# Ledger of designs, part 57: designed miniproteins, single chains, continued (3)

Each design is a single chain, and the fold is of that chain. pLDDT is the mean over its residues in the fold that is shown.

## One batch from the design tools (miniprotein)

Design m9960
Fold by ESMFold2-Fast:
Structure m9960 (fold): chain A 80 residues (1-80)
Amino acid sequence: VKKMPALTDEQKALLKELLALMGAAEAALRDPSASREERLRLVEEAEAALARLAETTGDGMQEFVDMMRRELAEMRERLA
């Protein structure tokens, strides 16, 4: 029985950064006092973190990456 290798420390750090940025973006989108610039910045930072995670994981997390891409696309649509 070969266990799939656990996420590397780099991949774990990128995942934690992505989740933190997505949480911050969602909070900013729900906050009427947050500026459009702040909301856009957080969404863009989350998109960059997701792209970096996707590059390091390849096909190993494709379903998760696709799900996160859909959530970020929805957040970006809420900015339009």
Scores: mean pLDDT 78

Design m9961
Fold by ESMFold2-Fast:
Structure m9961 (fold): chain A 80 residues (1-80)
Amino acid sequence: DLLKTALEILLEKVKKEYPEAKEALKLLEQAIEAAKAGDIEKANELLSEAVNTLIKDGLMTSDEALDLVDEALVEALEKS
């Protein structure tokens, strides 16, 4: 599943670059579980909440968040 793979890549990137982002990391882990269950709506909601948490905590801008998600999607496509 492309979404699941992209979320797993995104989780590892956030873990490496922003290890202090505990709430965002938890939300990404929950998004991965939702994607594994086939709940795409819930996975997307949790991804959006994780991204908004990173922005709210001052760890990244909206543009930086979009770039990070795009990188994860590109890497997921290359691995599938």
Scores: mean pLDDT 85

Design m9962
Fold by ESMFold2-Fast:
Structure m9962 (fold): chain A 96 residues (1-96)
Amino acid sequence: MLELKPGDTVLLSVVSPTPDGEMRESDISVLEGLSEEQVEALLRGIQGAVEIGGMKLRYVRVNSREEGLQAIEDMVAEARAARETVLVISVYKAPK
């Protein structure tokens, strides 16, 4: 399961197929500096999307915002090629 900690920044996008054969992707959502309560709420939301929504989850922990954006792009491209409904997440901690 995805591990999140307070202070993490999360980049999130959803990829899904449409009936016309196109793939649709959401805009990237940015959740900066998660609180402890936001970590718990987000993990419950992700679990609901996977277990109830039938979404696949792809995630990676990275070292920077730039790596996080690249990881989202790569995971979105893989989901589009596979024609999967996927929640894609990259996580990084802001440098001290």
Scores: mean pLDDT 79

Design m9963
Fold by ESMFold2-Fast:
Order: sequence, then C-alpha cells, then structure tokens
Structure m9963 (fold): chain A 79 residues (1-79)
Amino acid sequence: SIEELIEKAEQYLKEGNFDEARKILDEAIKRVETEEVSPETFNRVLRLAYELARALAKQGKFDEAQEVLDKAISLAKKR
C-alpha cells in the first residue's frame, strides 16, 4: 500500500539512507498522483519530500535537493 511505502521511506530517512528514501518517495509520489488518497496521506508525502530535500541540502547535494523539492511543489499544486 502507499502507507507502507511512506513508512519505509520514513525509516530510510531516519537511518540516513537518503538514496533509498528518495527511490521509495518517488514511488509514493507516483501513487499519490494516480490514486485517491486521504489529505493526511498526501500531506505526509509532502512532508517526507521536504525533509529529504533538507537532508540532501545539508550534505551539499543541492541539485538532488532541488529535484525533490520541485517534485513536492508540483504535487502540491492542486488546480
């Protein structure tokens, strides 16, 4: 489920495994774009993207951080 993907991404982020966290977050974002999800689940994906981007920026990976942030911004645009 999407909730399982979110939990797995949160765990990798907590462990500092940002590469695996990003892969799983990308899958969660794809699912949120194509599936009906609760506002809570949607906001949780956005928060994970923000935290991952922040962690990547702190490691000096600014281009990767920007890519993650851009995906989150695109997801947040409800129109």
Scores: mean pLDDT 82

Design m9964
Fold by ESMFold2-Fast:
Structure m9964 (fold): chain A 65 residues (1-65)
Amino acid sequence: GKGGATGSSASPEEAEKRGRELAEKEGFKGVKVVTGPDAKTAQQKAIEEALANPDTAVVGVAEPP
């Protein structure tokens, strides 16, 4: 949809694959992975980033410290 695309994943590798699939499906120019201490925080960051970059598929990854 317009305004970018978001997702959440437990690993950076899975997040990158998911973002690439989403970019190809929706015609986005690129993929961006963002990290947070938990899945909910990572997803929130991904949503904010996707709203700022509507032509990019953004996926969040939970990477606890």
Scores: mean pLDDT 70

Design m9965
Fold by ESMFold2-Fast:
Structure m9965 (fold): chain A 100 residues (1-100)
Amino acid sequence: MDALIDTLVEMVEEMMRKAGLPIPEREAVEEDIRALLAGHDADEVAAILEALRDKEDPETALEKMHGIYLLRKAGVEVDIDTPLEEVKKLLEEKKAELLA
């Protein structure tokens, strides 16, 4: 698990570097990765990050991955093939149900 977290942290740092974003402290990135792993299998998270890394927009990739994690944690079946706009729509719909 630790070796996989190290790899995922490096992938996130690389994506942020390509986006021109300031790279957070390693500990903060590691904590975010651990939170994502809590909702996903480690191999699934690695596959998601790798698939999204091939896109030109790493910021969109990170946002989509986090959205998928939240939806799956809430019991909604989504995957890497679900568009970001659909992920955002499902998050808003789930939020409305929780507020009702």
Scores: mean pLDDT 65

Design m9966
Fold by ESMFold2-Fast:
Structure m9966 (fold): chain A 83 residues (1-83)
Amino acid sequence: MAARRAIQAQMSDLSRAMATLSRLLADPSASDAAIRAAIETVRAKIAAVEALLAKETDPAMRAQLQQAIAMARNLLAQAEAHL
């Protein structure tokens, strides 16, 4: 039970960080500094999710965590291409 709660919290945090970065990328007035700060936040949240993946033994949950990490990394690649 505790592990599921930690996963849900970190997945929610990652989703919010990705949403913030996506909004900045859609904003033509966003500064490079703001985009870089959002990239750092997403990288930190990816690391937190990867730490949970290392402790997870359920194959279905591992697949969900891996998909979330892959989506976040794709967004980071798009953000870096905009800089």
Scores: mean pLDDT 84

Design m9967
Fold by ESMFold2-Fast:
Structure m9967 (fold): chain A 95 residues (1-95)
Amino acid sequence: MEEIEKLKKEAIELNEKYNKLLDEMGETLSDEEATATMMYLLTKDENASEQAKEKAEELFSKLTPEQQEKIEKIADELNEIIKKIKEVLEQIKKL
């Protein structure tokens, strides 16, 4: 089915974009900043535990305003990619 092949291709492209952004994080962010970015993404998930949200807030508060802005920009890009991956996976499930 051409539809399944298109969705698989879209999923691969999104995964490549996700990995490329993670590589950019590795080059531009410290380990602490990268960890804070991933934790910050969890706070945007409505199903994330209160503990995860508290941990993210603690890590984020330890950063400078400049680091916080940098993390927010990267996290927003990652969140948009994750959102699109979820949509593609839902479409595949319905086939």
Scores: mean pLDDT 76

Design m9968
Fold by ESMFold2-Fast:
Structure m9968 (fold): chain A 104 residues (1-104)
Amino acid sequence: SAAVAARVAELRARTIAGFEKARAKGIEVLKGVSAEQELEIIAETLRTIGDIFDAERNGDRQALIKTLQEYYKKLQTILTPEEVKKRIAEIQKTYNVSEAEIKA
């Protein structure tokens, strides 16, 4: 249907933009995971990216940390412990946050 086609086009555009923005910020979304996990990580990254932008725009470090904590919790439900550790290291480097701040 036209409605389905419109939603697919919107999701495609958001997914591409999300990948480009995530990579620009040092977040690897598509490496070392299965196709099913890739789709789930894409969805989580897209959900998170808007909140990160709002926090950055407002200079709100507490909102940024909270957003990263929720993203960390979600990654733990999708990825293996080793892949979570790798993603956390990338997030720490990108946003200058400690492991303790993300895991709180």
Scores: mean pLDDT 67

Design m9969
Fold by ESMFold2-Fast:
Structure m9969 (fold): chain A 111 residues (1-111)
Amino acid sequence: MLRVEVVGVAADQAAGTVTVTARVTGPAGDVGLSVLVTAGEDGYGDVLAAGETAVGPVGDVTATARGPLPERVGVVAAARGRDGHAATAIAVVDARTGEILAVEEREPGTA
């Protein structure tokens, strides 16, 4: 099963940054993995940072948001295989502490 997780958050209040790491695990093959950091807590709104990579059955991608940050940011991590299987994780993160406040993992089926 294709799965996406938000596996790490690092906040640096002095630098005004938050760095998010997302991980995909699943079947072997070409998997596109992306992560977005958004100003909206639900993963919608202005995109503050984005990361994308092609990975094997396990891989990580990072995105770093900079500048004036909301107290909470949304994180959307998504993976898609060439077979059309997709997985998504949506998280809410405290931009000051790097604490993951909420997470919802979804497998919306074949895209």
Scores: mean pLDDT 74

Design m9970
Fold by ESMFold2-Fast:
Structure m9970 (fold): chain A 98 residues (1-98)
Amino acid sequence: MVTLTVSAPDSVKAGTDLTATCSFTNTGSNTYTVTLSVIDAETGKLLASASKTGKSGSVTLTLKNVKAGRTYVIKCVAQNTETGEIVAEASKTVKVVP
């Protein structure tokens, strides 16, 4: 089984950078492609993404110069490389404060 942990602040100051990390571990022999994404909650637009393939590891991404009044969804998705099936998801919401 794959376990995903998303690390991001609950809020970030406008004009600064947002850094998010997704850590993944599994029990067993399966290999996963883990994709970390930053999505604008209002528009649904994908703003940034990064991915890593392996049994365990971490994916980090940085969204620069965050805009006041925005809310971002940090979404982490694990896909089994053999089957193509999405087997785990985790998300965290980040608010941009003045």
Scores: mean pLDDT 84

Design m9971
Fold by ESMFold2-Fast:
Structure m9971 (fold): chain A 100 residues (1-100)
Amino acid sequence: DPPLSPAERRILNAAKRALLALLGEVDAIIAEGKANNDPEGAKARIAALVERARAEMLALIRELGAELDVPEARLQAFEALLTAAMDSLLATAERRVDEL
């Protein structure tokens, strides 16, 4: 892979921190769903959380990209990677709830 610029590395690190925080919140919702025997409520809460987090992270990428003068094509690549990661996270979380 071509080396990331310092600006691109800052965006990637910010997105990674946000994704790790989201994973922690998803884990908490799954644990609460199991404790309360409410898998459907857990799925609804996870879907709402993931969609809010997606919007917030896309805004963050755009704001940091503007601040750091990152080219549009590279911002689009980061957005595509984030979207794929979020879709994968949601699908995995839904499967984990179905196993409760």
Scores: mean pLDDT 85

Design m9972
Fold by ESMFold2-Fast:
Structure m9972 (fold): chain A 74 residues (1-74)
Amino acid sequence: SVDEIAEEIVELLLKSGTPVELLRSLLEALRLKDPENFDAVRERVRELIERALREGKLSEEEAEGMLAVLDEFA
């Protein structure tokens, strides 16, 4: 499902030392493998990143970088 894919992406980002680069690679792969759900997953990932920032799980710098990558794929 869209929710399951988005949750898996965000969990990987939270465990990564290079979350911005990882997010770019994951979005490129997702766009090729599942183009029909791509926009829905991207929007859900945005919501989860904003939530993680509010919960103190991400720095403001990391969150800004990841949100900028999401906007590039719009």
Scores: mean pLDDT 87

Design m9973
Fold by ESMFold2-Fast:
Structure m9973 (fold): chain A 70 residues (1-70)
Amino acid sequence: SEEAERELARRRFAEAVAAGVRPATPLPPEEELDRRLEENTARAREAGNEELVALLRELAAWWRRQRAAA
């Protein structure tokens, strides 16, 4: 199911970051990543995809906590 696929993707992403795995592709600058997350969240909200909005908000909050902890 789509829900199970999103949960698996979220879990794998969190596990990779927790393990300190370097992304194969360089991440964009922090400002650009924040902008993309905000834009994607706005688009998901406009589309009425509440599950994707929740997932992106969790991802954004987690990413901000990681930066604050660094």
Scores: mean pLDDT 67

Design m9974
Fold by ESMFold2-Fast:
Structure m9974 (fold): chain A 77 residues (1-77)
Amino acid sequence: SAEVEAVKAQLDAGKKNLIANVKEEDKPALIKKLEEVLAQMPAAIEEAKRYYGLSEEELEVAEHYAEKLKEIKAYLE
């Protein structure tokens, strides 16, 4: 949907902005936080599917968000 594409575009812009503005001294702490969030994402998505009835659109946005976090982490390493 147009709404899903708009959210994905915002996530893409957020990644670009974060990468452009993160300070070298802050990278290790940010990498650690990204690792923690990414480790928790699969379980959080499965819980949302099981208990809250996660829609296909919500799942698509969540998967796109996780992918952007992985790309940020890879860029910072």
Scores: mean pLDDT 83

Design m9975
Fold by ESMFold2-Fast:
Structure m9975 (fold): chain A 100 residues (1-100)
Amino acid sequence: SEKEQKELQKEADQFTEDLTNPEKYDKDKDGKLTIEELMEMVEKLAKKLGLELSEEERKRIKERALELDKDKDGKLTPEEARKILNEFLSEELERSLKEE
């Protein structure tokens, strides 16, 4: 049942990804996301997963965004934003599986 629930949830998440994808958070429609828009996505994902987001974690994510900001304009491509989101999810899942 757990695998079946995960597959159903994954399909539901695919439909809701259109509502939470990086392009939707591009408020100025320049094809890039600000660090602030990236943080909005991270906070929404954390809430959806029932994860607590600490100030240290927010700071690490912002620092990672600045590392990927090749143009130093304070903006990220959707590809760079997705990379940070995937890294965040991977780290938080590993932390939740380890005893704190």
Scores: mean pLDDT 66

Design m9976
Fold by ESMFold2-Fast:
Structure m9976 (fold): chain A 65 residues (1-65)
Amino acid sequence: SEEELKEKAEKQIEAIKQIARELGEEVAIQFAKKVSKLSEETAKLAIAGEDEKALELAVKDLKKL
């Protein structure tokens, strides 16, 4: 459902932000692409704190799976 995709996206965005704080932006981007299945653009928006835009793109990324 849309709600399940949004919840998954929110959890992945928080994980990406945490990884960026602890291990740096490049590691967080690789995690997003390989584990979260989110785009580099989505990861960069999440790291920048553009939460609404990051969530919108994350849901679109997950719909492609």
Scores: mean pLDDT 85

Design m9977
Fold by ESMFold2-Fast:
Structure m9977 (fold): chain A 87 residues (1-87)
Amino acid sequence: EEELIERVRRHEEETALRDPEKVAEQAIGNAEYAIKSGDPELKKAAIGGLERTADVLREAAQRHPERAEEYESLAKKVEDAMNKAKA
């Protein structure tokens, strides 16, 4: 459903604003677990999750410039994890 997709995106944005460090940590941890599992579908899903998390954090940096340095730092960490997962 279109509404379901929008609700999931909204929840991801709300979580990133409330606890951005924890959101980044969970996304990276999920990717590490998926890579160790050897399941290509889980790895693909985890990479997609990292990409979405990085996008949310970068958008949060634009919307909340007073916390931009924090969000950008975490987004870079998530993007680095995504690149490592692709290798």
Scores: mean pLDDT 76

Design m9978
Fold by ESMFold2-Fast:
Structure m9978 (fold): chain A 87 residues (1-87)
Amino acid sequence: MLSLEELEELVDILVGEMERWAREQIEKGVPLEEILARLEEGAARAKAQLRALMEQQGVPQEEIDRLLARFEEGVARVKERARELAE
């Protein structure tokens, strides 16, 4: 089973991969609207998988909320950076 530290690392890895993907799409000239839509879809799927994994491990609700908030904050930063790079 993953520890809380390993779950935090997993969140950071997922956010980092989303940031790399978004940067590559901007460099290829993909429209910002399409990039943001795909980021939202990917984030929704990843969030659902993270929640299910944590619930299966019996992680306390406060820790689940904290880790999902960390993930959502990371995704928000990726979206903001994508907007800045597209301008």
Scores: mean pLDDT 85

Design m9979
Fold by ESMFold2-Fast:
Structure m9979 (fold): chain A 77 residues (1-77)
Amino acid sequence: SMERIEKIKELYEKTVKKIKEGDEKGALKYVRELMELAGFSVEREIGHVLRILGHMLDGDVDAAIATVEELVKEALA
């Protein structure tokens, strides 16, 4: 539904904001809500969480955001 798409977009924007702020806990909170809304398997959720965390810990904001973008494309497929 359009409402589901809008909620995914909202969670994406909140996740990206937290990544840019260096707020790891905030970023993980919103990306987990996005993955749960999208119906991701636990296996896929863990993979994305670890990749986002890894990039944030490395200070690679662009790679962390790119991982969230891949996840959003998967969610909307």
Scores: mean pLDDT 85

Design m9980
Fold by ESMFold2-Fast:
Formats: structure tokens, C-alpha cells, sequence
Structure m9980 (fold): chain A 70 residues (1-70)
């Protein structure tokens, strides 16, 4: 389900906080997380992407779910 703009903003702030706390997260992964939030991905899915940035199949699955719920 597509998140409201307020929920997207809250999710974005949490993702930015996680990125600051985890300097090993690449800019590519951060940009992907931001795109997923804009597509309506849940915070839990965004956190999973940021923790598993090397797991392309997992990231693809999350992106497909976000797009399907848009």
C-alpha cells in the first residue's frame, strides 16, 4: 500500500538516521532506499535493504513489492 506523504517523510528520516549510524552503507544503497520509500516501501523493508546491500535478489524482491503496491 502506498504510504501517505507524512509517513514517507517519517520513513525517510529514519533511513537517513540509519545511514549516518552505518557509514559502511554505500551511496548507491542510500539512493535505492530513498527510491523505495518514494514507491511506498515500509521502513522494515528499507532497513533490510540497508543491512543487506550486497544481496541483489533480496533488494529486487523488495523493489518489486513496492512497485506492485503503488
Amino acid sequence: MLLSKEEQEKTLKEAEKLAKENPSVTDETKNLAIRLIKLGAKLSDVIEVMKNNDNAPLISGIAIRAIANS
Scores: mean pLDDT 62

Design m9981
Fold by ESMFold2-Fast:
Structure m9981 (fold): chain A 56 residues (1-56)
Amino acid sequence: GSAQAAAAHQAAGDRGEKAMPLALTAIENVKAGKPVPAEFTPEQVANIKLSLEWFE
């Protein structure tokens, strides 16, 4: 059933909306050479660094 998958995707979207401002702040901190918040996992930090590569 695809309906439960859609509900899970919407729940992930809600988390994404909350994470977006924090991700933007983390990107700015990495650009400025400041430490990323400890709440971010190593995978999330790697994703931020990868994103910055596209802005170089």
Scores: mean pLDDT 62

Design m9982
Fold by ESMFold2-Fast:
Structure m9982 (fold): chain A 73 residues (1-73)
Amino acid sequence: ERERELLQVLRDELSPDEYQEFMTALAEAARAGDAESAIRVGEEFAKRFYEQGKPRAADAAREIGRLVAERLR
């Protein structure tokens, strides 16, 4: 499953605190049923991770945000 693969990349690349922060933001967007917020969370965290030198985490965050948004449609 693509989502499982993306979550594994995030677990491998991020600290536990970074992972928890991202997952909490995504969970809030999902609970609100706000697809646009899920996309925004993915893009904002992707920018942050890329700036930290974690391009694999950035790509995974962006993609999982879009997958969560698709599920909310």
Scores: mean pLDDT 83

Design m9983
Fold by ESMFold2-Fast:
Structure m9983 (fold): chain A 83 residues (1-83)
Amino acid sequence: ARERRIEAIFELLRRVGGELTPEEEEAARELAEFLVNVLGLDEADVRRLIADPETEMPRLKAAMTPEQQEAFRAFSEEVRARR
């Protein structure tokens, strides 16, 4: 179930990103895994975030547990540090 959800979100991110490099494809998979395994999002949640990030991101952050907020900060910092 989670694997199918990760794959659906990964395919959505790949479709939005267009033609990805191998590094960008790995980053998209890591993001899909984080969104499902840590934040508990499904494909519909991710579609809403892509469609209206200004509205949906504050809503998502407000719904997060303290542990999820810390994991999100750590993930964002790692992504920033890699580039």
Scores: mean pLDDT 76

Design m9984
Fold by ESMFold2-Fast:
Structure m9984 (fold): chain A 70 residues (1-70)
Amino acid sequence: SSLLDRALDKGIRDVKESGFKGLRLDIAIGVLHVAYGVMSLLVRKGAISEEEGARLLRELGKKILAGQKR
Protein backbone atom coordinates (compact mmCIF):
# COMPACT_ATOMS: atom_id res chain seq x y z
CA SER A 1 0.00 0.00 0.00
CA SER A 2 2.93 2.43 0.55
CA LEU A 3 3.73 2.38 -3.21
CA LEU A 4 0.03 2.92 -4.03
CA ASP A 5 -0.21 5.71 -1.42
CA ARG A 6 2.82 7.45 -2.97
CA ALA A 7 1.37 7.07 -6.49
CA LEU A 8 -1.97 8.57 -5.35
CA ASP A 9 -0.27 11.48 -3.51
CA LYS A 10 1.87 12.26 -6.56
CA GLY A 11 -1.16 12.12 -8.88
CA ILE A 12 -3.16 14.53 -6.69
CA ARG A 13 -0.16 16.89 -6.37
CA ASP A 14 0.49 16.87 -10.14
CA VAL A 15 -3.20 17.61 -10.89
CA LYS A 16 -3.24 20.48 -8.34
CA GLU A 17 0.00 21.92 -9.81
CA SER A 18 -1.16 21.55 -13.46
CA GLY A 19 -3.88 24.24 -13.44
CA PHE A 20 -6.99 22.12 -12.85
CA LYS A 21 -9.59 24.22 -10.99
CA GLY A 22 -13.12 23.96 -9.61
CA LEU A 23 -15.23 21.02 -10.78
CA ARG A 24 -12.47 19.72 -13.11
CA LEU A 25 -10.06 19.51 -10.16
CA ASP A 26 -12.69 17.73 -8.01
CA ILE A 27 -13.43 15.21 -10.80
CA ALA A 28 -9.72 14.54 -11.45
CA ILE A 29 -9.05 13.92 -7.73
CA GLY A 30 -12.19 11.74 -7.50
CA VAL A 31 -11.11 9.61 -10.48
CA LEU A 32 -7.66 9.11 -8.90
CA HIS A 33 -9.27 8.01 -5.60
CA VAL A 34 -11.59 5.53 -7.40
CA ALA A 35 -8.60 4.07 -9.31
CA TYR A 36 -6.63 3.85 -6.03
CA GLY A 37 -9.51 1.87 -4.48
CA VAL A 38 -9.66 -0.52 -7.46
CA MET A 39 -5.87 -1.06 -7.50
CA SER A 40 -5.86 -1.62 -3.71
CA LEU A 41 -8.56 -4.30 -4.07
CA LEU A 42 -6.71 -6.05 -6.91
CA VAL A 43 -3.45 -6.06 -4.90
CA ARG A 44 -5.30 -7.37 -1.79
CA LYS A 45 -6.83 -10.20 -3.86
CA GLY A 46 -3.39 -11.07 -5.30
CA ALA A 47 -4.56 -10.33 -8.87
CA ILE A 48 -1.71 -7.83 -9.41
CA SER A 49 1.45 -6.82 -7.53
CA GLU A 50 1.70 -3.59 -5.53
CA GLU A 51 4.31 -2.40 -8.06
CA GLU A 52 1.90 -3.06 -10.97
CA GLY A 53 -0.98 -1.33 -9.16
CA ALA A 54 1.20 1.74 -8.51
CA ARG A 55 2.34 1.73 -12.16
CA LEU A 56 -1.27 1.63 -13.43
CA LEU A 57 -2.27 4.46 -11.07
CA ARG A 58 0.69 6.57 -12.29
CA GLU A 59 -0.30 5.84 -15.92
CA LEU A 60 -3.88 7.03 -15.21
CA GLY A 61 -2.46 10.20 -13.60
CA LYS A 62 -0.42 10.91 -16.75
CA LYS A 63 -3.51 10.42 -18.96
CA ILE A 64 -5.53 12.82 -16.79
CA LEU A 65 -2.78 15.45 -17.15
CA ALA A 66 -2.60 14.88 -20.94
CA GLY A 67 -6.40 15.29 -21.20
CA GLN A 68 -6.26 18.78 -19.58
CA LYS A 69 -5.73 20.43 -23.01
CA ARG A 70 -9.00 19.96 -24.92
Scores: mean pLDDT 84

Design m9985
Fold by ESMFold2-Fast:
Structure m9985 (fold): chain A 67 residues (1-67)
Amino acid sequence: DAVELAYRHELAEFREELARLRDDPEARAQFLEKHLGLDPAEIRALSYEEALALAEARMRERKEAAT
């Protein structure tokens, strides 16, 4: 399934980019706002692991809405 493969590829790239921002909460908040529309204030309060989990959940919701 091309949609599933595209989703997995995007998720992998997204995880890699977030890993680069692990030690920069502000850059991470801005990245997630820009790409997923998440509230930067909420993201700044989260750990890297919590922000990653929220981002993954949001990407899955977007995939389901698009399919």
Scores: mean pLDDT 79

Design m9986
Fold by ESMFold2-Fast:
Structure m9986 (fold): chain A 62 residues (1-62)
Amino acid sequence: PRKIAYVGGETEELRQLGIELALAAGADEVVGMDLSDAEKGREALAAAKAAGDDATGVVVPK
């Protein structure tokens, strides 16, 4: 199973920080997510978990 992190942030700088933190925490794959479309983020997390991947969300606020 892969460790997948979904990272959101209001600014590019905060999103990049979230990505670096997710990779440092051992994520195998990092996907940027649009905070204005939380439903799509939830669908992606559900699909990854259904596929047997270890999925987590990291949201970096503004």
Scores: mean pLDDT 66

Design m9987
Fold by ESMFold2-Fast:
Order: C-alpha cells, then sequence, then structure tokens
Structure m9987 (fold): chain A 94 residues (1-94)
C-alpha cells in the first residue's frame, strides 16, 4: 500500500468516526515516507506515556497524538502526512 493510499484511507476512516484506525494509518504512512520522523514520533509518545495514559477519552487522545504527529512530520518535511493529519484533526474538532 502506497503513502497516498494509506492517507486517503485514513481520511475515509476519520469521516466514519474511526479516529484511532485513521491515526494508525497516518503513522504507517509517516513510517514509509520518513522513517526517521516515525522513530522520533515513537520516542515522543514514550516520553509522554504517563500524561497520555491519563486521557480516558479516545477523541481527546487522538487529538493529542495527531498534534504531536503534525509537529514532527512538519519538522522532517513529511508534507503529505502533516496535511492529512491536519485534515483528520479538523474532522475531530468539528
Amino acid sequence: MSVDELLEKAIELAKEGKFLEATQLIFRALALENPEAAKEFLEELKKNEEELSKITDEKELSIKVLEMMVEIAEKHGAKKVAETAREVLKILKE
């Protein structure tokens, strides 16, 4: 599955309210497009593990995780991943 196919599917899943599955596909696209950015993202998740574990709402957790992913993707120039993550965030915040 290509980066473009993963990102298109992620938007479809987000429109269905399947935000965790959408976030997982965006991460897979990040790992394919920029493996170093994906590594940094996993390290940031681990650093924030205690704080993230306190979030009981899946929507709020998805927002926090996607915001971290946008920052790291943009830092590494993974434009397609960052743009798709922002679109999913927009759907989540509606």
Scores: mean pLDDT 84

Design m9988
Fold by ESMFold2-Fast:
Structure m9988 (fold): chain A 92 residues (1-92)
Amino acid sequence: TERYRALAEKANEAAAAGDLEAVRELAREIAALLREAVASQIANPEAAARAAALLEEAERLALAAEEATPEVVARHDALLAEAAAIIQEDLA
């Protein structure tokens, strides 16, 4: 949770500065952290599969978008948040 919180804080700081490219880069780092958690920390294989599917959808969205629009950023953030919630619920 601490590593996730630190990255989310940096993303909020970048957003406050209007640096959408930095927000996008930090979102990629958050996605990588969540993928690592899915691979190593989730005990429930069904929860791991659901979180992995959300992270895969987030990656496809990021690769398909040539520009970091507010709508793309919001959808990507929602997918990462849903994956993080699944991971946190399994760890509790």
Scores: mean pLDDT 72

Design m9989
Fold by ESMFold2-Fast:
Order: C-alpha cells, then sequence, then structure tokens
Structure m9989 (fold): chain A 90 residues (1-90)
C-alpha cells in the first residue's frame, strides 16, 4: 500500500541519519560525510515530493498523516545535517 511504502522509506531515511551520526562520531573524511548528507537530502526531497503528489491526487487522512510524519522527519534531518556540518567546521 501507499502507507507501507512511506513507512519503508521513513525507515530508510532514519537509517541514513544513523549512518551520518556514526560517520561524524568516527571522524570520517569530509568527502564521505558530505556524500551521505547529499544522499539524505535527496531521499528526503523525493519522499516529500511523492507524499505531496499523493495528497494532491488522493487527499485522504492517511496521505495527510504521511505528510505530517515526513515534515517531522525533514526537521530532524535538517537539524542533524546542520550539527554534522558544524562539527566538521570545528
Amino acid sequence: SFMDKVEERLAQVEQLMAQLEQLVADGAPRSQIEAVIRQLEQQVADLKFQVRLELRENPTPEAREALKRVDELVDRAVGLIRRARRRMDS
């Protein structure tokens, strides 16, 4: 279902966020950290686009809840990316 695909993609994004945190903690090269940041930014943008498209075509309570959860995940990802970049610049 649409919600099952959203749940799977949310889990994939959370796994990328955990990978980013681990790379930063391990002092990985800037190039590797930036590659994961780019992947995370792309995955989040794609997921938000897909959910907004679904909400436009099929405005259901499930699609609205999915967008809310995606927006919350976007906020968490943006915060993590900012912390990662700040740590690399310190």
Scores: mean pLDDT 86

Design m9990
Fold by ESMFold2-Fast:
Structure m9990 (fold): chain A 85 residues (1-85)
Amino acid sequence: MVEELREEARKYVEEYKKTGDFSALVKALGYALRAPEVAPEIFAEAVKSAMELGDEKGVRLVINAARAAGPEAYEAALKTIEEYK
C-alpha cells in the first residue's frame, strides 16, 4: 500500500531527525523508492533533515538515491536544497 510505505518512510525520517542515525535515513529512502507517488515528498523531507543536522554524507546519499528514484524525486530534492535558508 502506498500509504503504508509513506508512513514507514516518514517514521524513519523522523527517527533520523531525532537521532542522526544514518541507518534510519537509509531505511526511509528504501521505503520511498518502493512508492514512486510519495518519493518526491520523502526525498525533499529527508534532504532537508540531513541539511538541518549538518550531515553532508546524508545529503549526498539523498541526492544520489533521488537520481535512482527518478526525475521528479531528484528535482524535489534539489529544489529543497535551493530553498533552504
Scores: mean pLDDT 83

Design m9991
Fold by ESMFold2-Fast:
Structure m9991 (fold): chain A 83 residues (1-83)
Amino acid sequence: SSMDQSRQLYNQGVRYHMQGNYQQAIDYFSQSLSLDPNNPSSVRMYGSSMSRYYESQGQFDTAQQTRDQGDQRSQDLANQNGY
């Protein structure tokens, strides 16, 4: 199912993020979100990987803003889903 594919893509994204391969992580989380756009974990991890990518480019203010926006959106989605 598309939800099973979304979870598999999320798991691959987490693996790349843990390895420090943030560009690959972003690609996998983006694909996961295309199948399940309201998944709080995917939103949070996408923002986290984007933030780390911006840090690697020396864009520290953009990195902080990106992380904060992702964390806030993830929390909003979790609260809206009631679980």
Scores: mean pLDDT 89

Design m9992
Fold by ESMFold2-Fast:
Order: sequence, then C-alpha cells, then structure tokens
Structure m9992 (fold): chain A 115 residues (1-115)
Amino acid sequence: SMMEELAKKMAKELYKELSKNPLFKDPVNQEVVRQLAKYLIEEAKKSLTIEIPKPATPEAQEVQELFLKTLEEVLKKFNIEPPKIEDHGSYFKITFPDEKVRELVIKVLEELLKL
C-alpha cells in the first residue's frame, strides 16, 4: 500500500539520521531505541494519547529524547504533522493528531525494527 511504502522510506530516513549521531554507534543505545520503539508501537495501538515512561538512567533518557526528536524531524521532512510531545518529568505524553498519523508512526517503527 502507499502507506507501507511511505513507512519504509521514513524508517530508512529515521535510521540514517539516528546513525549520524555518535550516541547511536553504541550497541547499548541501539537497544534502548529498539525497546522504546516496541513500547511505542504497543501503546500507540491502544490510544491517540499515550504515556512513555523515561528510562532510569540519564544516559538512556538522553537517547530516548534524541530518538523522539529525530522521529519528529523525519515526520516534518515528509510533510506529516508530528505528534505533540510533552515532558511531564517522569514520562513523556504523546498525542497523535489523528488515526492516520498514529497508524503511519506504528508502521514506521515496525519497519525501523526490521533494519
């Protein structure tokens, strides 16, 4: 489908942009991204508004913040309205603008996990 093709292109761009950052050269940080992507997929399937807990360490929190920022920038690059991301201290609140963006983000993250 057109959405599946778009999701694959966006996942490749997301992987490319993440790979430019020295933090993503560390296998530990790559696993933080993998775990975050899996959690986002499962929570996003339930609701347009989701809460993503922050990791226990400052280092993992930096990786999570960088991942969410890079995802937002990739969505904007493809002219997709990004989810609203709000910092609530111990968690991020993510609000998808609609079902279409939610479905697309889920598919992008599923394709990212295959890379």
Scores: mean pLDDT 90

Design m9993
Fold by ESMFold2-Fast:
Structure m9993 (fold): chain A 86 residues (1-86)
Amino acid sequence: MEAERQALRDAAEAAIRRARADNATIKALEGSTDKQDILRLVGHKLRRIGDGWQGLLIAQRARELGDEETERLGLEAARLGGLKPP
């Protein structure tokens, strides 16, 4: 159980870092009319959504395990990914 809790914490923190990086890149590419920038923007938006869903699933599992801190981290990843927490 400790190994699972540690893995979930690590995954949640990684999802938060990726979602923050994607959000920074999205902001940097906003307003560009270049085809390459538009394609990169779309890719980062899709990755951000994926990180958000991973965070939501981590939060659900952490709740089942009674790990309130990991649940909070998973919900933060979901928020950064543009998802509204349940």
Scores: mean pLDDT 82

